# Designs tried in a protein design run: designed miniproteins, single chains. Part 41

Each design is a single chain, and the fold is of that chain. pLDDT is the mean over its residues in the fold that is shown.

## One batch from the design tools (miniprotein)

Design m1403
Fold by ESMFold2-Fast:
Structure m1403 (fold): chain A 91 residues (1-91)
Amino acid sequence: SAAEEKLKEGTREAVTAMKELHELEESGKLTPEKKIELLTRIVEGGTTARKTAEEELGIPVDAGWTEAIARYQKELEELQKKQLEEQLKAA
């Protein structure tokens, strides 16, 4: 079903982005711009997966997954705010 595909795609995107984020951080190659990109992919994919599972499929989502995505969302919001403030100062 379309809901099952959304769940699979959202989960895969979030997990893939989490892995890339960790690998780049460990290698010292993580730029601020790439971190925002990866956090956006994690949050969008993870939120889509959770919403599809709970609201469309009636499947309970692990609390640890929900908490992890919420932490990534907060980190993304803080980085986006900092980037916007830097852009406004340059204008």
Scores: mean pLDDT 83

Design m1404
Fold by ESMFold2-Fast:
Structure m1404 (fold): chain A 77 residues (1-77)
Amino acid sequence: MEELRERAKEAIEKGDDEEAIRLVRELARKGDVEGVREVLEFAKEQGREKVAEAAEKALERAENPVDFEEGVRQALA
């Protein structure tokens, strides 16, 4: 998890938005909410709008699963 966070930050610094977004999604899939949050803050500091948007969406879905159908699916799983 820590290694993925570091790679995402490096991608942001290099201006590789596609790689950074891919790594953010991977962090979210692995349940590393803290990692997604760190990358979101870093992307905002660096002015990487596309990466920040992707991280914000991933974080919001992980922390606020308030959609009725989504909640039902998780309860049945």
Scores: mean pLDDT 73

Design m1405
Fold by ESMFold2-Fast:
Structure m1405 (fold): chain A 107 residues (1-107)
Amino acid sequence: SLVEKIEELVKKMRELLQEIAEAISNGDKERAKELIEKFKKVVDEITKLLSPEAQERVRKLADEMIKVVEEAINNPEIDPVEAAQKLSDLFLEMERIVKEEIEKLKK
């Protein structure tokens, strides 16, 4: 079902963000760059399944998350724990938008 596909993509994004947070914490810039490229592809897949309004909101949050990761990779002054918390907060907002879309699809 469409709902199951969206839920699978959300799970993949969550797993990628956990791996990104670990890579940033370990100073593994190459791994973090590889994982963010995979994250971008999953965002592209999920946005194609959402309404135009939800697509815009999800892409905006994804762009903010990508910026957090890129800044954490390039700036040694950035606390990895703070970066991970910002990613978590942005992803929770993204999950809320996606859950609202899933509820609309069930009606």
Scores: mean pLDDT 86

Design m1406
Fold by ESMFold2-Fast:
Structure m1406 (fold): chain A 60 residues (1-60)
Amino acid sequence: GPPPLSPEELAKLQAETDAEIARWKALMAQRGVAASREEQFALWQAFESELSGKPAAPLP
């Protein structure tokens, strides 16, 4: 059967994924990253660490 998520929620998830990919591409382009797989993997790990382990204090 169809998933319990609304079409709007599915569209939101797709939009979030697209936005994250776009940010990653922009970051790599800005940094002038070499095309090596090992370097890309290391940068992906750093990017994920920044997203997960770099808490910008939320200002209320």
Scores: mean pLDDT 64

Design m1407
Fold by ESMFold2-Fast:
Structure m1407 (fold): chain A 88 residues (1-88)
Amino acid sequence: SAEQEATKKKLTALLKKWAENPDGTMTKEEAEELLEALKKLHPELSEEIQRILDQKLAESPDGTLTGEQLGDFFRQISLAEAELKKKS
């Protein structure tokens, strides 16, 4: 849908902005924007996506996400998406 395409474009822009950050970190505010975009793209996983992000942010002493933590976050979502597609 047009809304999903707009959400993908927003997600791409957020990831590009993060990739251009020399510190390789994502702020809590940027992570929350990422969360909302991912929930729109994967509404069937919205609660799981929220739970994973909340856990990662709780484990971060600075309230930011490192590139490694973001990589693990995306890996977990990809695995959950693949499992749902396999069952549907």
Scores: mean pLDDT 75

Design m1408
Fold by ESMFold2-Fast:
Parts: sequence; structure tokens; C-alpha cells
Structure m1408 (fold): chain A 67 residues (1-67)
Amino acid sequence: SEELRKKALELARKRAEEFAMLAKKKYGEDNVEVKIEETEEGVKATATAGDETLEFEVTVETVLLGL
């Protein structure tokens, strides 16, 4: 249902925000640039610290599967 998808998208966004917080904790807040984007399938977070880039994506389907 549409309501279930909206709740899954909200949870995906929260997971992406948690990833962003962990990246800031690992590298230091002033040393990390974080970008969170809504994608066609869910939410994607990108954390860049110098020459290192970490990507994390949570799809609506992943959330609906309880992963």
C-alpha cells in the first residue's frame, strides 16, 4: 500500500541519517562532507573524508523485507 511505502521511506531516511552520524563520529564532523539524497528506490547517503568516499543506500524494498 502507499501508506506502507511512505513509512518504509521514512525508515530508510532515518537509517541513512544514522549512517551519516556514524561517518561524522569516525572521521570527525569538520572532516566529513555528507550528502543524503532520495532516490527512485529509497535513500542514499554519501560521506566524503579527504580521498575516501563511503556510500550507503537503503531501499524501500530492503526496509519492507525487515533488513
Scores: mean pLDDT 80

Design m1409
Fold by ESMFold2-Fast:
Structure m1409 (fold): chain A 74 residues (1-74)
Amino acid sequence: ELAKKAEEYAREQGFSDGEAILASNIAEKLKVEPEKAVEITRGLLARKPHPLFVEHFQPMVDGGRAGAAALAAA
């Protein structure tokens, strides 16, 4: 699936485990191909992440779980 493929591709490109997991999460959340997920992750790593982006991205991992729970309850 997209997340697994993105993680494997990122590791092939020399990404660390944490960076590969980030690329995997981007692929899953945005429904993009592994190559695109790695490109997005590389862009984020090439620039200092905006504080709002970091704050928003971290809670989105948690918010996705909370959102799924809310949908299951509805």
Scores: mean pLDDT 66

Design m1410
Fold by ESMFold2-Fast:
Structure m1410 (fold): chain A 82 residues (1-82)
Amino acid sequence: SKEELEREARAIAYLASRGDEDVLEDMAHFLGIPVEDLRAFAERVRPELEGRITGDEAMETLARVHQEGRAKEVGETLRELL
């Protein structure tokens, strides 16, 4: 659903916000979006999700999105939320 894609976009951006520049670039490539878009969204969601979601939960979301081949849909949703 659209709401599920939005939650997944936020969780993955949160995960990216915890990594270094290489993680951010690799994640942006995986999602099919510019690194600048991921960086901007990650900066926005980090204070919202810090303490509300764990890195392990975010990693599990990333793994599920990868396994289901939905990375591009999540990336498109992330850009819509900018």
Scores: mean pLDDT 88

Design m1411
Fold by ESMFold2-Fast:
Structure m1411 (fold): chain A 78 residues (1-78)
Amino acid sequence: MSELIEKAANLSTAAALHVVAAEFYRSLGQEKEAEDAEKATRDLIVELRKIAEQLRSLGYTEEAEEVEKFIKWLEEKL
C-alpha cells in the first residue's frame, strides 16, 4: 500500500510540474515546449488512473477518490 501511495505522490508531483511548465512556456510563446509538457501530463494521467484503479480494487476507496480528484484537476488545466 505505501508503495502505491508513494508512486501516486511522485507521479502527481511530476504531473503538476509539467502543468506549471506548460503554462509558463505558453506565456512565453513557446508553443512546442508547452505541447510537449501537456503530452507528458496526459501520459502521467494514464499512469495515475491505473494507480487509482489498483487502490480501489484493494479497498482503499478514499485514497483512490483523492487520486481521481487530482486527475480531474490536471484535466481541467489541459
Scores: mean pLDDT 86

Design m1412
Fold by ESMFold2-Fast:
Structure m1412 (fold): chain A 79 residues (1-79)
Amino acid sequence: SDAAIRALEAQAIDRMRELLREKGNSELVELLDQLVAEGVSFGDIAAELVKRTTDQELRDQIQQILLEYQRALAALRAG
């Protein structure tokens, strides 16, 4: 359902915000919140965050959250 897809995206956004706060990257938290407010898709948000950081560990963790979101979204659409 549309409600389930929206809930899944909201959870992914919250997880991403938590990661960025744990890393102390306030600039990327602000960018995340701006892109969410603009209605940018989670996949495009994740791609933009990766472009804005040189921290390879953070890049890998962002990609992992995106992959988990994409897998959950595919499972939801298939079931």
Scores: mean pLDDT 87

Design m1413
Fold by ESMFold2-Fast:
Structure m1413 (fold): chain A 87 residues (1-87)
Amino acid sequence: SDEELNELVEEVILEENPSDEVIRRAVEGLVALLTHPDPVVRLSAAEALRTLLEIRGERVRPILLPLLLPLLDHPDPRVVEAARLAL
């Protein structure tokens, strides 16, 4: 759910040592939103992913890159733009 994803993202940002499972669930949920039909949702997801990379880059990057790289080859240029913004 949107509420559950927001809680997971907040936990990654605020906890001293968030678990790998929490980081994975947050990253996977945000990456899924990069294909959302609403441009506001795509932008918010991209901004959240950039925040996670800034705060927990070493732990987020190895999970994010395998999920994000295929989206750079997506047939919808709006999805490609959202994926680029997440980097």
Scores: mean pLDDT 85

Design m1414
Fold by ESMFold2-Fast:
Structure m1414 (fold): chain A 53 residues (1-53)
Amino acid sequence: SSDVASHLRGLAMTIRIHADQLLKTNPSWQDQVDGALEVADQYLRMADEVEKS
């Protein structure tokens, strides 16, 4: 289902954009940003698995 995969990638991109902006504004939030990027990577992996189905 390409629609679901596209949605998941959109969510991952949104998280990455906000995480990058947050880290630039608040460098002390590295741990929180790292956590957000892990969630984004999980959504990208889910999107890949959905496309393989």
Scores: mean pLDDT 84

Design m1415
Fold by ESMFold2-Fast:
Structure m1415 (fold): chain A 103 residues (1-103)
Amino acid sequence: SAELERMLEAARKAAEEAGKKSGMTEENVELARRFLEAAVKSALSGGEYEEEARKLALELAERVTPEELQTLAGEVGKLSEEFSEEALGLAMNLLREAYKKSL
């Protein structure tokens, strides 16, 4: 749908912006993008992509710093204000858990 395409494009830009602000590698920006796409798709499909989103969040926790995760969470928070907490809630919850594991 056009709305899903807009959300996925916004998620990609959020990952790129977080990477630019925090100094993430291109590989980690792409991982963050894949994570956000899976989390948004899961929220809109009733959880079909939840396991994929959880696995990608764990991989982020292993590869990025706590500061990079906080920056990404900040950009995702802005998306929840633009779109909805329902669509971005899973992403925010998984980033919170990833942050705890990165410590």
Scores: mean pLDDT 83

Design m1416
Fold by ESMFold2-Fast:
Structure m1416 (fold): chain A 73 residues (1-73)
Amino acid sequence: SMDAQLAAIDAQLQQATTLSPAERLRTLEEAGRRLSDVVAAHPPTTLDQVRRWTALSLRIAGGQFDAKVELKR
């Protein structure tokens, strides 16, 4: 289900918080690809699903940005 896959991505994001910037960036890029795959396979059908997907997408994008800034890219 979409909810189970989103929960797995959330767990992956929690695991990433203790990683070095380079390892965190790689993990977040993988999470971003996984989120895109989930949405493609299970298009959101409710506003709550859209909100959950949007929140995860923003967390991934923000984390990637922060990691890149720490790496001075």
Scores: mean pLDDT 81

Design m1417
Fold by ESMFold2-Fast:
Structure m1417 (fold): chain A 68 residues (1-68)
Amino acid sequence: SKTSQMAYSGGKRAPGDTPEDAMLGSMLGANMAGGVDSSGTASLYGSLGKNREESIRLGQQGADLGSK
């Protein structure tokens, strides 16, 4: 749920189902944490499977910071 809301601040897709979802989560998470440079992290999407779990993790980190 936290990841879902972070990946899509107002979206409706289940995160972690596709690498695109995870990448979006990482971008949102990094931006929420104060890192506009999250685009660099998203570029790691050359590795679909690995990038997914990394992006989800980053999204959760941003959600943890943004939800305070």
Scores: mean pLDDT 51

Design m1418
Fold by ESMFold2-Fast:
Structure m1418 (fold): chain A 65 residues (1-65)
Amino acid sequence: KEKIEKIKKALQKIAEEVDLTPEQIELLYKISEAIYNEDVDKALEYLEELGKLDPKIAEILKKEL
């Protein structure tokens, strides 16, 4: 539960601070689906993949998670 709230906060900051590409938006959909299914491990895997695409996203994830 706590981890899901941290993930949601990280996603909010990413949306506010980063101009997302179509590829990054696709990953956000996958993360949202994983969260909806309460699959925290899958959500974290997609978040790591998102971070690899953008150093600023990786920095936000490091700070929020």
Scores: mean pLDDT 79

Design m1419
Fold by ESMFold2-Fast:
Structure m1419 (fold): chain A 110 residues (1-110)
Amino acid sequence: SYKELSEKYFELALKEKDEKEKEALEAIGLGYLAMSEKDYEKAIKYFEYAAKVGSKKLQGLALDNAGEAYEKLGDIEKAIEYYKKAAKAYEEAGDLEAAKKAREKVKELE
């Protein structure tokens, strides 16, 4: 559930020592909270911020979640764009399995 994911990422942020990574984790938590409230436009803003300030791994996760939020809004073109960006960020982070799953989402929407 998005509420459980929000709580998880807020807990991770409390344990994080790097300020930028902490900001990214907090933004991901707020994005999931907005997803639980079905405020997808707010969720996208938080995930975009997390992608801007976080590591490549958090960038991939944040862009992937922004893609899901765009999909929930019915903006399939933006969802595809963000899943492609997520796949690239995951690949740059060395997370080849997450990159593959993001590319599969692109294929399902095309």
Scores: mean pLDDT 90

Design m1420
Fold by ESMFold2-Fast:
Structure m1420 (fold): chain A 62 residues (1-62)
Amino acid sequence: MEEVKEKLRSLLEEYRKAREDAITKGDPEAGYRYLRILNELRKLVGKYKAVDIFAELEKELR
């Protein structure tokens, strides 16, 4: 469980950075990175039913 939580935290941090770069810089590579990270997050959350952990980490990063 801890490994999943740390991986989700890392992916959420990268997701926020890629999202910010895509919005502020208009970088198409950042947009592609954003989608890749989003898909990886969805796969992890679905596989481990980690919706509650995901929600907690998302709040922590704000």
Scores: mean pLDDT 70

Design m1421
Fold by ESMFold2-Fast:
Structure m1421 (fold): chain A 80 residues (1-80)
Amino acid sequence: VSRAERLSMLDYIRSLLPAEQLALLSEEEFEELKRLLAEGDYERLVAFVTRLAKRLAGKTGDRERGEERLAELRRIAESE
């Protein structure tokens, strides 16, 4: 999977899950999200993120935790 493909998937994640909602993911959900992004499984990632976004709609969590999680996802997407 190319870096460009992972960056595209990260853009999709950010479009549906802002930092405040990323903070609300369980550790298991966040580990699965990182795994799907690293593997470049776009179809499974889209399904997973869409489901999470529906569950977390209108909810806000710890922004600092969410920004740390977003930074971790960005590092995964940018790795070659």
Scores: mean pLDDT 84

Design m1422
Fold by ESMFold2-Fast:
Structure m1422 (fold): chain A 78 residues (1-78)
Amino acid sequence: MSDLREFVERTSAKLLAEAREAVEKLKKGEISQKQANLEIGIQKGMLLILRGLAKLLGDEEAVEIADKAIAELDELEK
């Protein structure tokens, strides 16, 4: 449903922003590599749960939004 897609889009954007913040803190030496990996892993776990919920509810476009966010987060783990 449209409300679910908006929720998934908004939530995925926030989770990605938190992962990007962890990467920036790592670049500045404010956190360790181990802490950054943990924080990115938590955001990825939340995105996978969000994708699972979208799939369970049969909203294919919401699944695609979550998949795009997961792909962007995987690029941050490089």
Scores: mean pLDDT 83

Design m1423
Fold by ESMFold2-Fast:
Structure m1423 (fold): chain A 89 residues (1-89)
Amino acid sequence: DKYVEEIRRLVGEELAEQILKEVEQAVSLSEEEKEELLKNAEAKNEYQKRILDAVVNKDKEGLLEAVLEMIRERAARGAPEDLEALRAR
């Protein structure tokens, strides 16, 4: 899957496996769990809104796409300028 491969490329195998596990859990929520999520979760930005929408619709591909775009947005903004330790990697 193109989204899974890009996530692995950007964050590495171990973190990608954690993300994929969370995605599987999110799209496997029961109707009751989904309703509770909608009542308790507020989307703070467009990426979170797309993630919530994908979870509600059990759209694994849409959820992976939203997660990938969020990862890319973080990468595009770069590492914090004040953290030299991140530059050492």
Scores: mean pLDDT 67

Design m1424
Fold by ESMFold2-Fast:
Structure m1424 (fold): chain A 89 residues (1-89)
Amino acid sequence: MKKLYVKAAKYYVEAAELIKDDIKDPTFQPLLDLARAYLKNAKDDEVAPLAVQLVYGIVESIVRANPEKYPKAKELLDKADKLQEEMEK
């Protein structure tokens, strides 16, 4: 599993909020709610738990496959990727 930092994960979750209405899986909303609840109280340098990493994986796969459909979500993912790279150094 990729070591995902909370600072970057906050933007991945914002991207998830932008595309959530296009995700017809009923398990996605509870997973997103759990991820958001964790991130609300987490420190930026902490490693995100499994729920946040699952949201990241789903959103990354959908948005990167359809960047023209989700330009704002793509922008948030690009910002999150840059923050993630800075924290991994």
Scores: mean pLDDT 81

Design m1425
Fold by ESMFold2-Fast:
Structure m1425 (fold): chain A 93 residues (1-93)
Amino acid sequence: DIEADLRAEAEQIKNDIVGTAQKAIEETDLVKRTNLSVAAAILGSMAILAGDKEAVETAAKSFEQLSKAEEARGNTEDAEIYRKLAERFKEAA
């Protein structure tokens, strides 16, 4: 059943976005943290292409959390980048 398969894939993308963003928040190495945030952005973009509004909204919330985490670390440039990504995902949802 194509609809059941697509629904399972949509749920997996949403879970992967949350898991990847959480790993980025917990990562102490800047390069690894940046790579994880890029991976989360790619997953969010895939959700847009798939028309998965719930996954896109999840990406927006995840990037709001990433922005706050970088702001708390004093990394204002990355915080601003993630804030703008969160806004773009909100607009796409």
Scores: mean pLDDT 83

Design m1426
Fold by ESMFold2-Fast:
Parts: sequence; structure tokens; C-alpha cells
Structure m1426 (fold): chain A 105 residues (1-105)
Amino acid sequence: STLEAVLRAIEAAAAGAPAAELEALLAGVEDEALRALVGAVAAARAYVLDPSVDAEEVAERVREELLRAGVPEEVAERLAEAVRNRDLERLIEIAREYAREIVEE
């Protein structure tokens, strides 16, 4: 199902899976917001683990990319806040919650 594919892709992105693996998991997913959500998790993971990176700059970029893909402002802001706080666990939790809400389990 689309939900199973997206949840697997979120888990893989959080674990640092390469772009090719994420694209393979998302091959059947045409929803731009769901794809952007997985991309945000992958990008945030790389930056959240690097203490030399400006978390605020990354958070703002992630927020803008999510909004452009059609993710609601409330969800995009919650994900950006998790990036600002370098809270990868919270970011994954929010991403999974949103994916479930739009796909319906």
C-alpha cells in the first residue's frame, strides 16, 4: 500500500539509506507532499547529526520545501521545529503521524 511504502521510506531515510533506495521504495508514490516528507527526513538526518551546521538555516529550508510540496503550514512548522532542536526522533514521529493522516491506514 502507499502508506506502507511511505512509512518504510521514512524509516529508511531516518537510518541514512541512499537516495537510490529511497526512490525505489517510493516508486509507486505520486503524492508530492508524501515524497517531500521522506526527503525532509533524509535531509534533516544529515544535518541534525552535524553540530557544525546552522540548524535554523536548515530548518527554514526544510519548511519552505515542505510548503512548496503542499504540506500544511502547521505540519511543516512542527517538522522545522524538530530540525531546529536537532530532535530526529520527534521529526520521525511527526512525519509518520502526517503520512497516516493523509493516506488512511
Scores: mean pLDDT 80

Design m1427
Fold by ESMFold2-Fast:
Structure m1427 (fold): chain A 93 residues (1-93)
Amino acid sequence: KAIGEALKTKNFEEFVELLKKYGAENPYELLEEIILGLHSEDKIISPKDNVTLEDLKNLSKLPKDPPEAAAVAWLLKQYDPELAKKIAEYLKV
């Protein structure tokens, strides 16, 4: 549900409010942490669930923490829209 809602947000402000709704105390710090993970050697993009970019590409593992799941989905929509579309189709959203 968090992934589906994040993929449907129209702008950055709606997305920040969605992260707050899911319990992110600091949405900007969460986004920075995930972006740093995308640039790391390990490509870990969901630290709480230890989900890598390869896990997402293979649909083998998805983030379960709602604010992390929403943040990852929104960042993928910006940086890899084809993967975001694939995840949306898999989740039937």
Scores: mean pLDDT 74

Design m1428
Fold by ESMFold2-Fast:
Structure m1428 (fold): chain A 75 residues (1-75)
Amino acid sequence: SQELAVLLWHAAVGGATELVRELLAQGADPSAPHPKTGVPVLELRDEQGRTALEVAERLGSDETAAILREHGARR
């Protein structure tokens, strides 16, 4: 669902590892396009120009970064 993908993006850039895990368990697709932009959630950048993976790495959230990489995030 694109709605779950939007929630997943907000959870990932917010550093909410438990929420990221829960949304993925509910079937959120991190490769799904954001409904407003059409950009895949893993490639979407926040207001500071950071992807979800870049935010996870900056926060030192190794678990979130690993989860995102396993779902196709490369950076």
Scores: mean pLDDT 74

Design m1429
Fold by ESMFold2-Fast:
Structure m1429 (fold): chain A 95 residues (1-95)
Amino acid sequence: SAAAQQALLDALSADPEAARAFLREQMLKELPKLPEEAVKLGLLNEEEAKRAQVLAEYVILNPGVETLEEASDAFENKDEEVFKKYEKEIEEAKK
């Protein structure tokens, strides 16, 4: 978005390391909007949107190929155990 792009430029002019932290924060802030839009377009139902948000948020917080593969498989297979695991770890990370 134009607002996120402008804020990134402001962060880069102040401190390059701050730009990385700002990008992560913006990704987490924008993440809920993507599943909401998918529901409005009829691409996902509300349960699928909630699951997608949790899985994607976990991937952003724990970047890696193995995490991405586990999250993708859990979304497709509706894996409740992986979903619950990620939800708990996200709640702990927010504290």
Scores: mean pLDDT 70

Design m1430
Fold by ESMFold2-Fast:
Structure m1430 (fold): chain A 88 residues (1-88)
Amino acid sequence: DLDILKKAIEAYKEALEKGFSPERAFRIAVGVYVKEKYPNKKTINLEDAIKEFKELIDKALSNPDQFTPEEIELLKEMKKLAEEYLKK
């Protein structure tokens, strides 16, 4: 849970540092989340994965004591990207 989310945050940050767009970096972070949570699952519905990831971000933001200010800002960015994806 916390460890998976921290890995996803780091993947998002690394992707941004490598010059990927926020949208692409977000998709990479979701991929890390999916791989860590469902390592043996052959196919995963992307919308469901993004919904679960957003719920995990929302939980983290409601209790941010385990996160740095930088991690909190990255979580807020990923929350916004998840909301835009789910908006239609």
Scores: mean pLDDT 82

Design m1431
Fold by ESMFold2-Fast:
Structure m1431 (fold): chain A 65 residues (1-65)
Amino acid sequence: KAVVEYKNDNGKTAQDVVDALSKLPGVKVLSADETKTVVELPPIVTGQGLENTLKEIGVDATVTE
């Protein structure tokens, strides 16, 4: 499991983050709130990959595995 903590969401909601991460193959979103999202990662997806995906939608986040 990994914890995705938002530093700057540029006005994106927790639902916007969930929608972006749910499009990644094999990523399962376990919980989401205004400050963090908890996800289950398949072996082919890295924490850096999640950070890069969120940066593409304007969200600056830190992923802790």
Scores: mean pLDDT 76

Design m1432
Fold by ESMFold2-Fast:
Structure m1432 (fold): chain A 74 residues (1-74)
Amino acid sequence: MRRTVVVEVEVVSRAPFAEFRETVAAEEDQLLGAETDGSTVSVELRERPDGTGVLVTRITREELSPEDLEALRA
């Protein structure tokens, strides 16, 4: 039986959205490089109602252990 686990990590910036977006763009290749055997990584940058930015990184993988789940969240 196959088990799929999704981990979302939110990073909230105190900087204006435009400045945070530039920082994220510089690091995007590093974040996407986390794709490994059986895992999929997606990155979404969102503007919050207060004008700040939040980066949501979603990692989807089969048969993640609880320890792996916590490591991806850290």
Scores: mean pLDDT 63

Design m1433
Fold by ESMFold2-Fast:
Structure m1433 (fold): chain A 100 residues (1-100)
Amino acid sequence: MTNEEMRIQAAKLGVQYALLAHLLGVDIDDVVNNQLSDEVQARAEELLAKNPSLPQEIEKKAEEIVEKRKEELKKITITSVEDAQALALEIARKVYEELK
């Protein structure tokens, strides 16, 4: 498994966290730390019921954002799961601020 594959997957996860935080109207740290309330989880289920294509739409948008950050990501070396998680968190916070 390559550093490039890990970087792309981590960045994509981070962007998905940012998009979900905006969609649900919650703090990015709540999404990243998996501290969503039952009320927020119920709201996510209602959104998915109204638009079953929502996961695919989020994934497509995340891929577009990751492509725009492609050159930035090439500078990052991932050697562990912890490095990948740190990258996902960094990208999540950065993209969340840019989307706001």
Scores: mean pLDDT 78

Design m1434
Fold by ESMFold2-Fast:
Structure m1434 (fold): chain A 100 residues (1-100)
Amino acid sequence: SLEEAREALLALAGEGSGKMGEAIEKGLEEGKSVEEVKEELDALADETLARMDAVLEERAATLSPEERARLREEYAALKAAFRKGVEEKKEVAEKLIEKK
């Protein structure tokens, strides 16, 4: 259903965001550079976006044309919000690692 597709995409975005938070915390504990942590965040973001794109296409194929259009519209907004969150996490990593 459209609602199940929304929940699946939100869950993947949340999982990716959580993994990025864990990468920042682990990077601090292990003494990683800002550059190393930012590269890891980019890799996690790319992996999460690829998984979300795959789920979108799979779920969209099972929906009506109207529901498919709605899902794609909502996904575009979710993807933009997720990308903004990635940049905000990079800023957090920079501030925390430089503070030590």
Scores: mean pLDDT 86

Design m1435
Fold by ESMFold2-Fast:
Structure m1435 (fold): chain A 80 residues (1-80)
Amino acid sequence: SMQLPNPSSYSQAALTAAAHATGKPLSELVDEVAKEIGEKDPGLLRSPRNSEIQNKASEVAAKLAGVSVDEAQERGAKLA
């Protein structure tokens, strides 16, 4: 599939934290994260390795939020 997988609770939390930190809508952050994953790991978004894609999405989102993955997940969970 050529789409970012449906957000899991973990990747959704990190993406929500990044959206809150940047002031961007969640949909824009999902697109930015998908682009960065595609540029750094070409083909991963085409693979059935959904857990690896979600882990990479959480890492990129946490970087955009300026925090660790664990902190982004905790912040996103509280915002949701």
Scores: mean pLDDT 70

Design m1436
Fold by ESMFold2-Fast:
Structure m1436 (fold): chain A 65 residues (1-65)
Amino acid sequence: SADERVARIVAAFRSFPDEQKPQLIEELSRHPDRAVALAALEELLRTETNPALIARLRAAMERLR
């Protein structure tokens, strides 16, 4: 399901070190399933505390909208 795909993406993202997360956010902004990618980015934004990553997550969401 889409919810399971979102949960998997979120869990994978959280398992990576912050240094690799900018590349993962960029890949999500180009994801073929825009709805799944947008939902994952929105969930990540809810719990992210790193200001640089917050800015990148917001930019990626804007590209998908």
Scores: mean pLDDT 85

Design m1437
Fold by ESMFold2-Fast:
Structure m1437 (fold): chain A 94 residues (1-94)
Amino acid sequence: MDDKLVKIKVYTITSEKSREEALKKVEEEIKKKEKEGYEIVKMTEEFLENSTQEELEKMREIIENYEKKNVVGVTETGDNKIVVVEFIKEEELK
């Protein structure tokens, strides 16, 4: 599925309460995947530079679709790797 479709679970943030809830859900997914032997990586410039061309295109699509939204989420990029994505506009949460 990774070579055809990006699996991403996103949680929309509209308030501090929903942010806390979203981060809890992401944390629970991370803990579950860590126990299953998955590598947990944050989506950073360093990660993007070390990504394959296919992974980079998928990550750019995610950024383009979710960067303008207040969301946190996790995506699976194959080889048992989970990438955490955070697009939080604190100004919108006031």
Scores: mean pLDDT 70

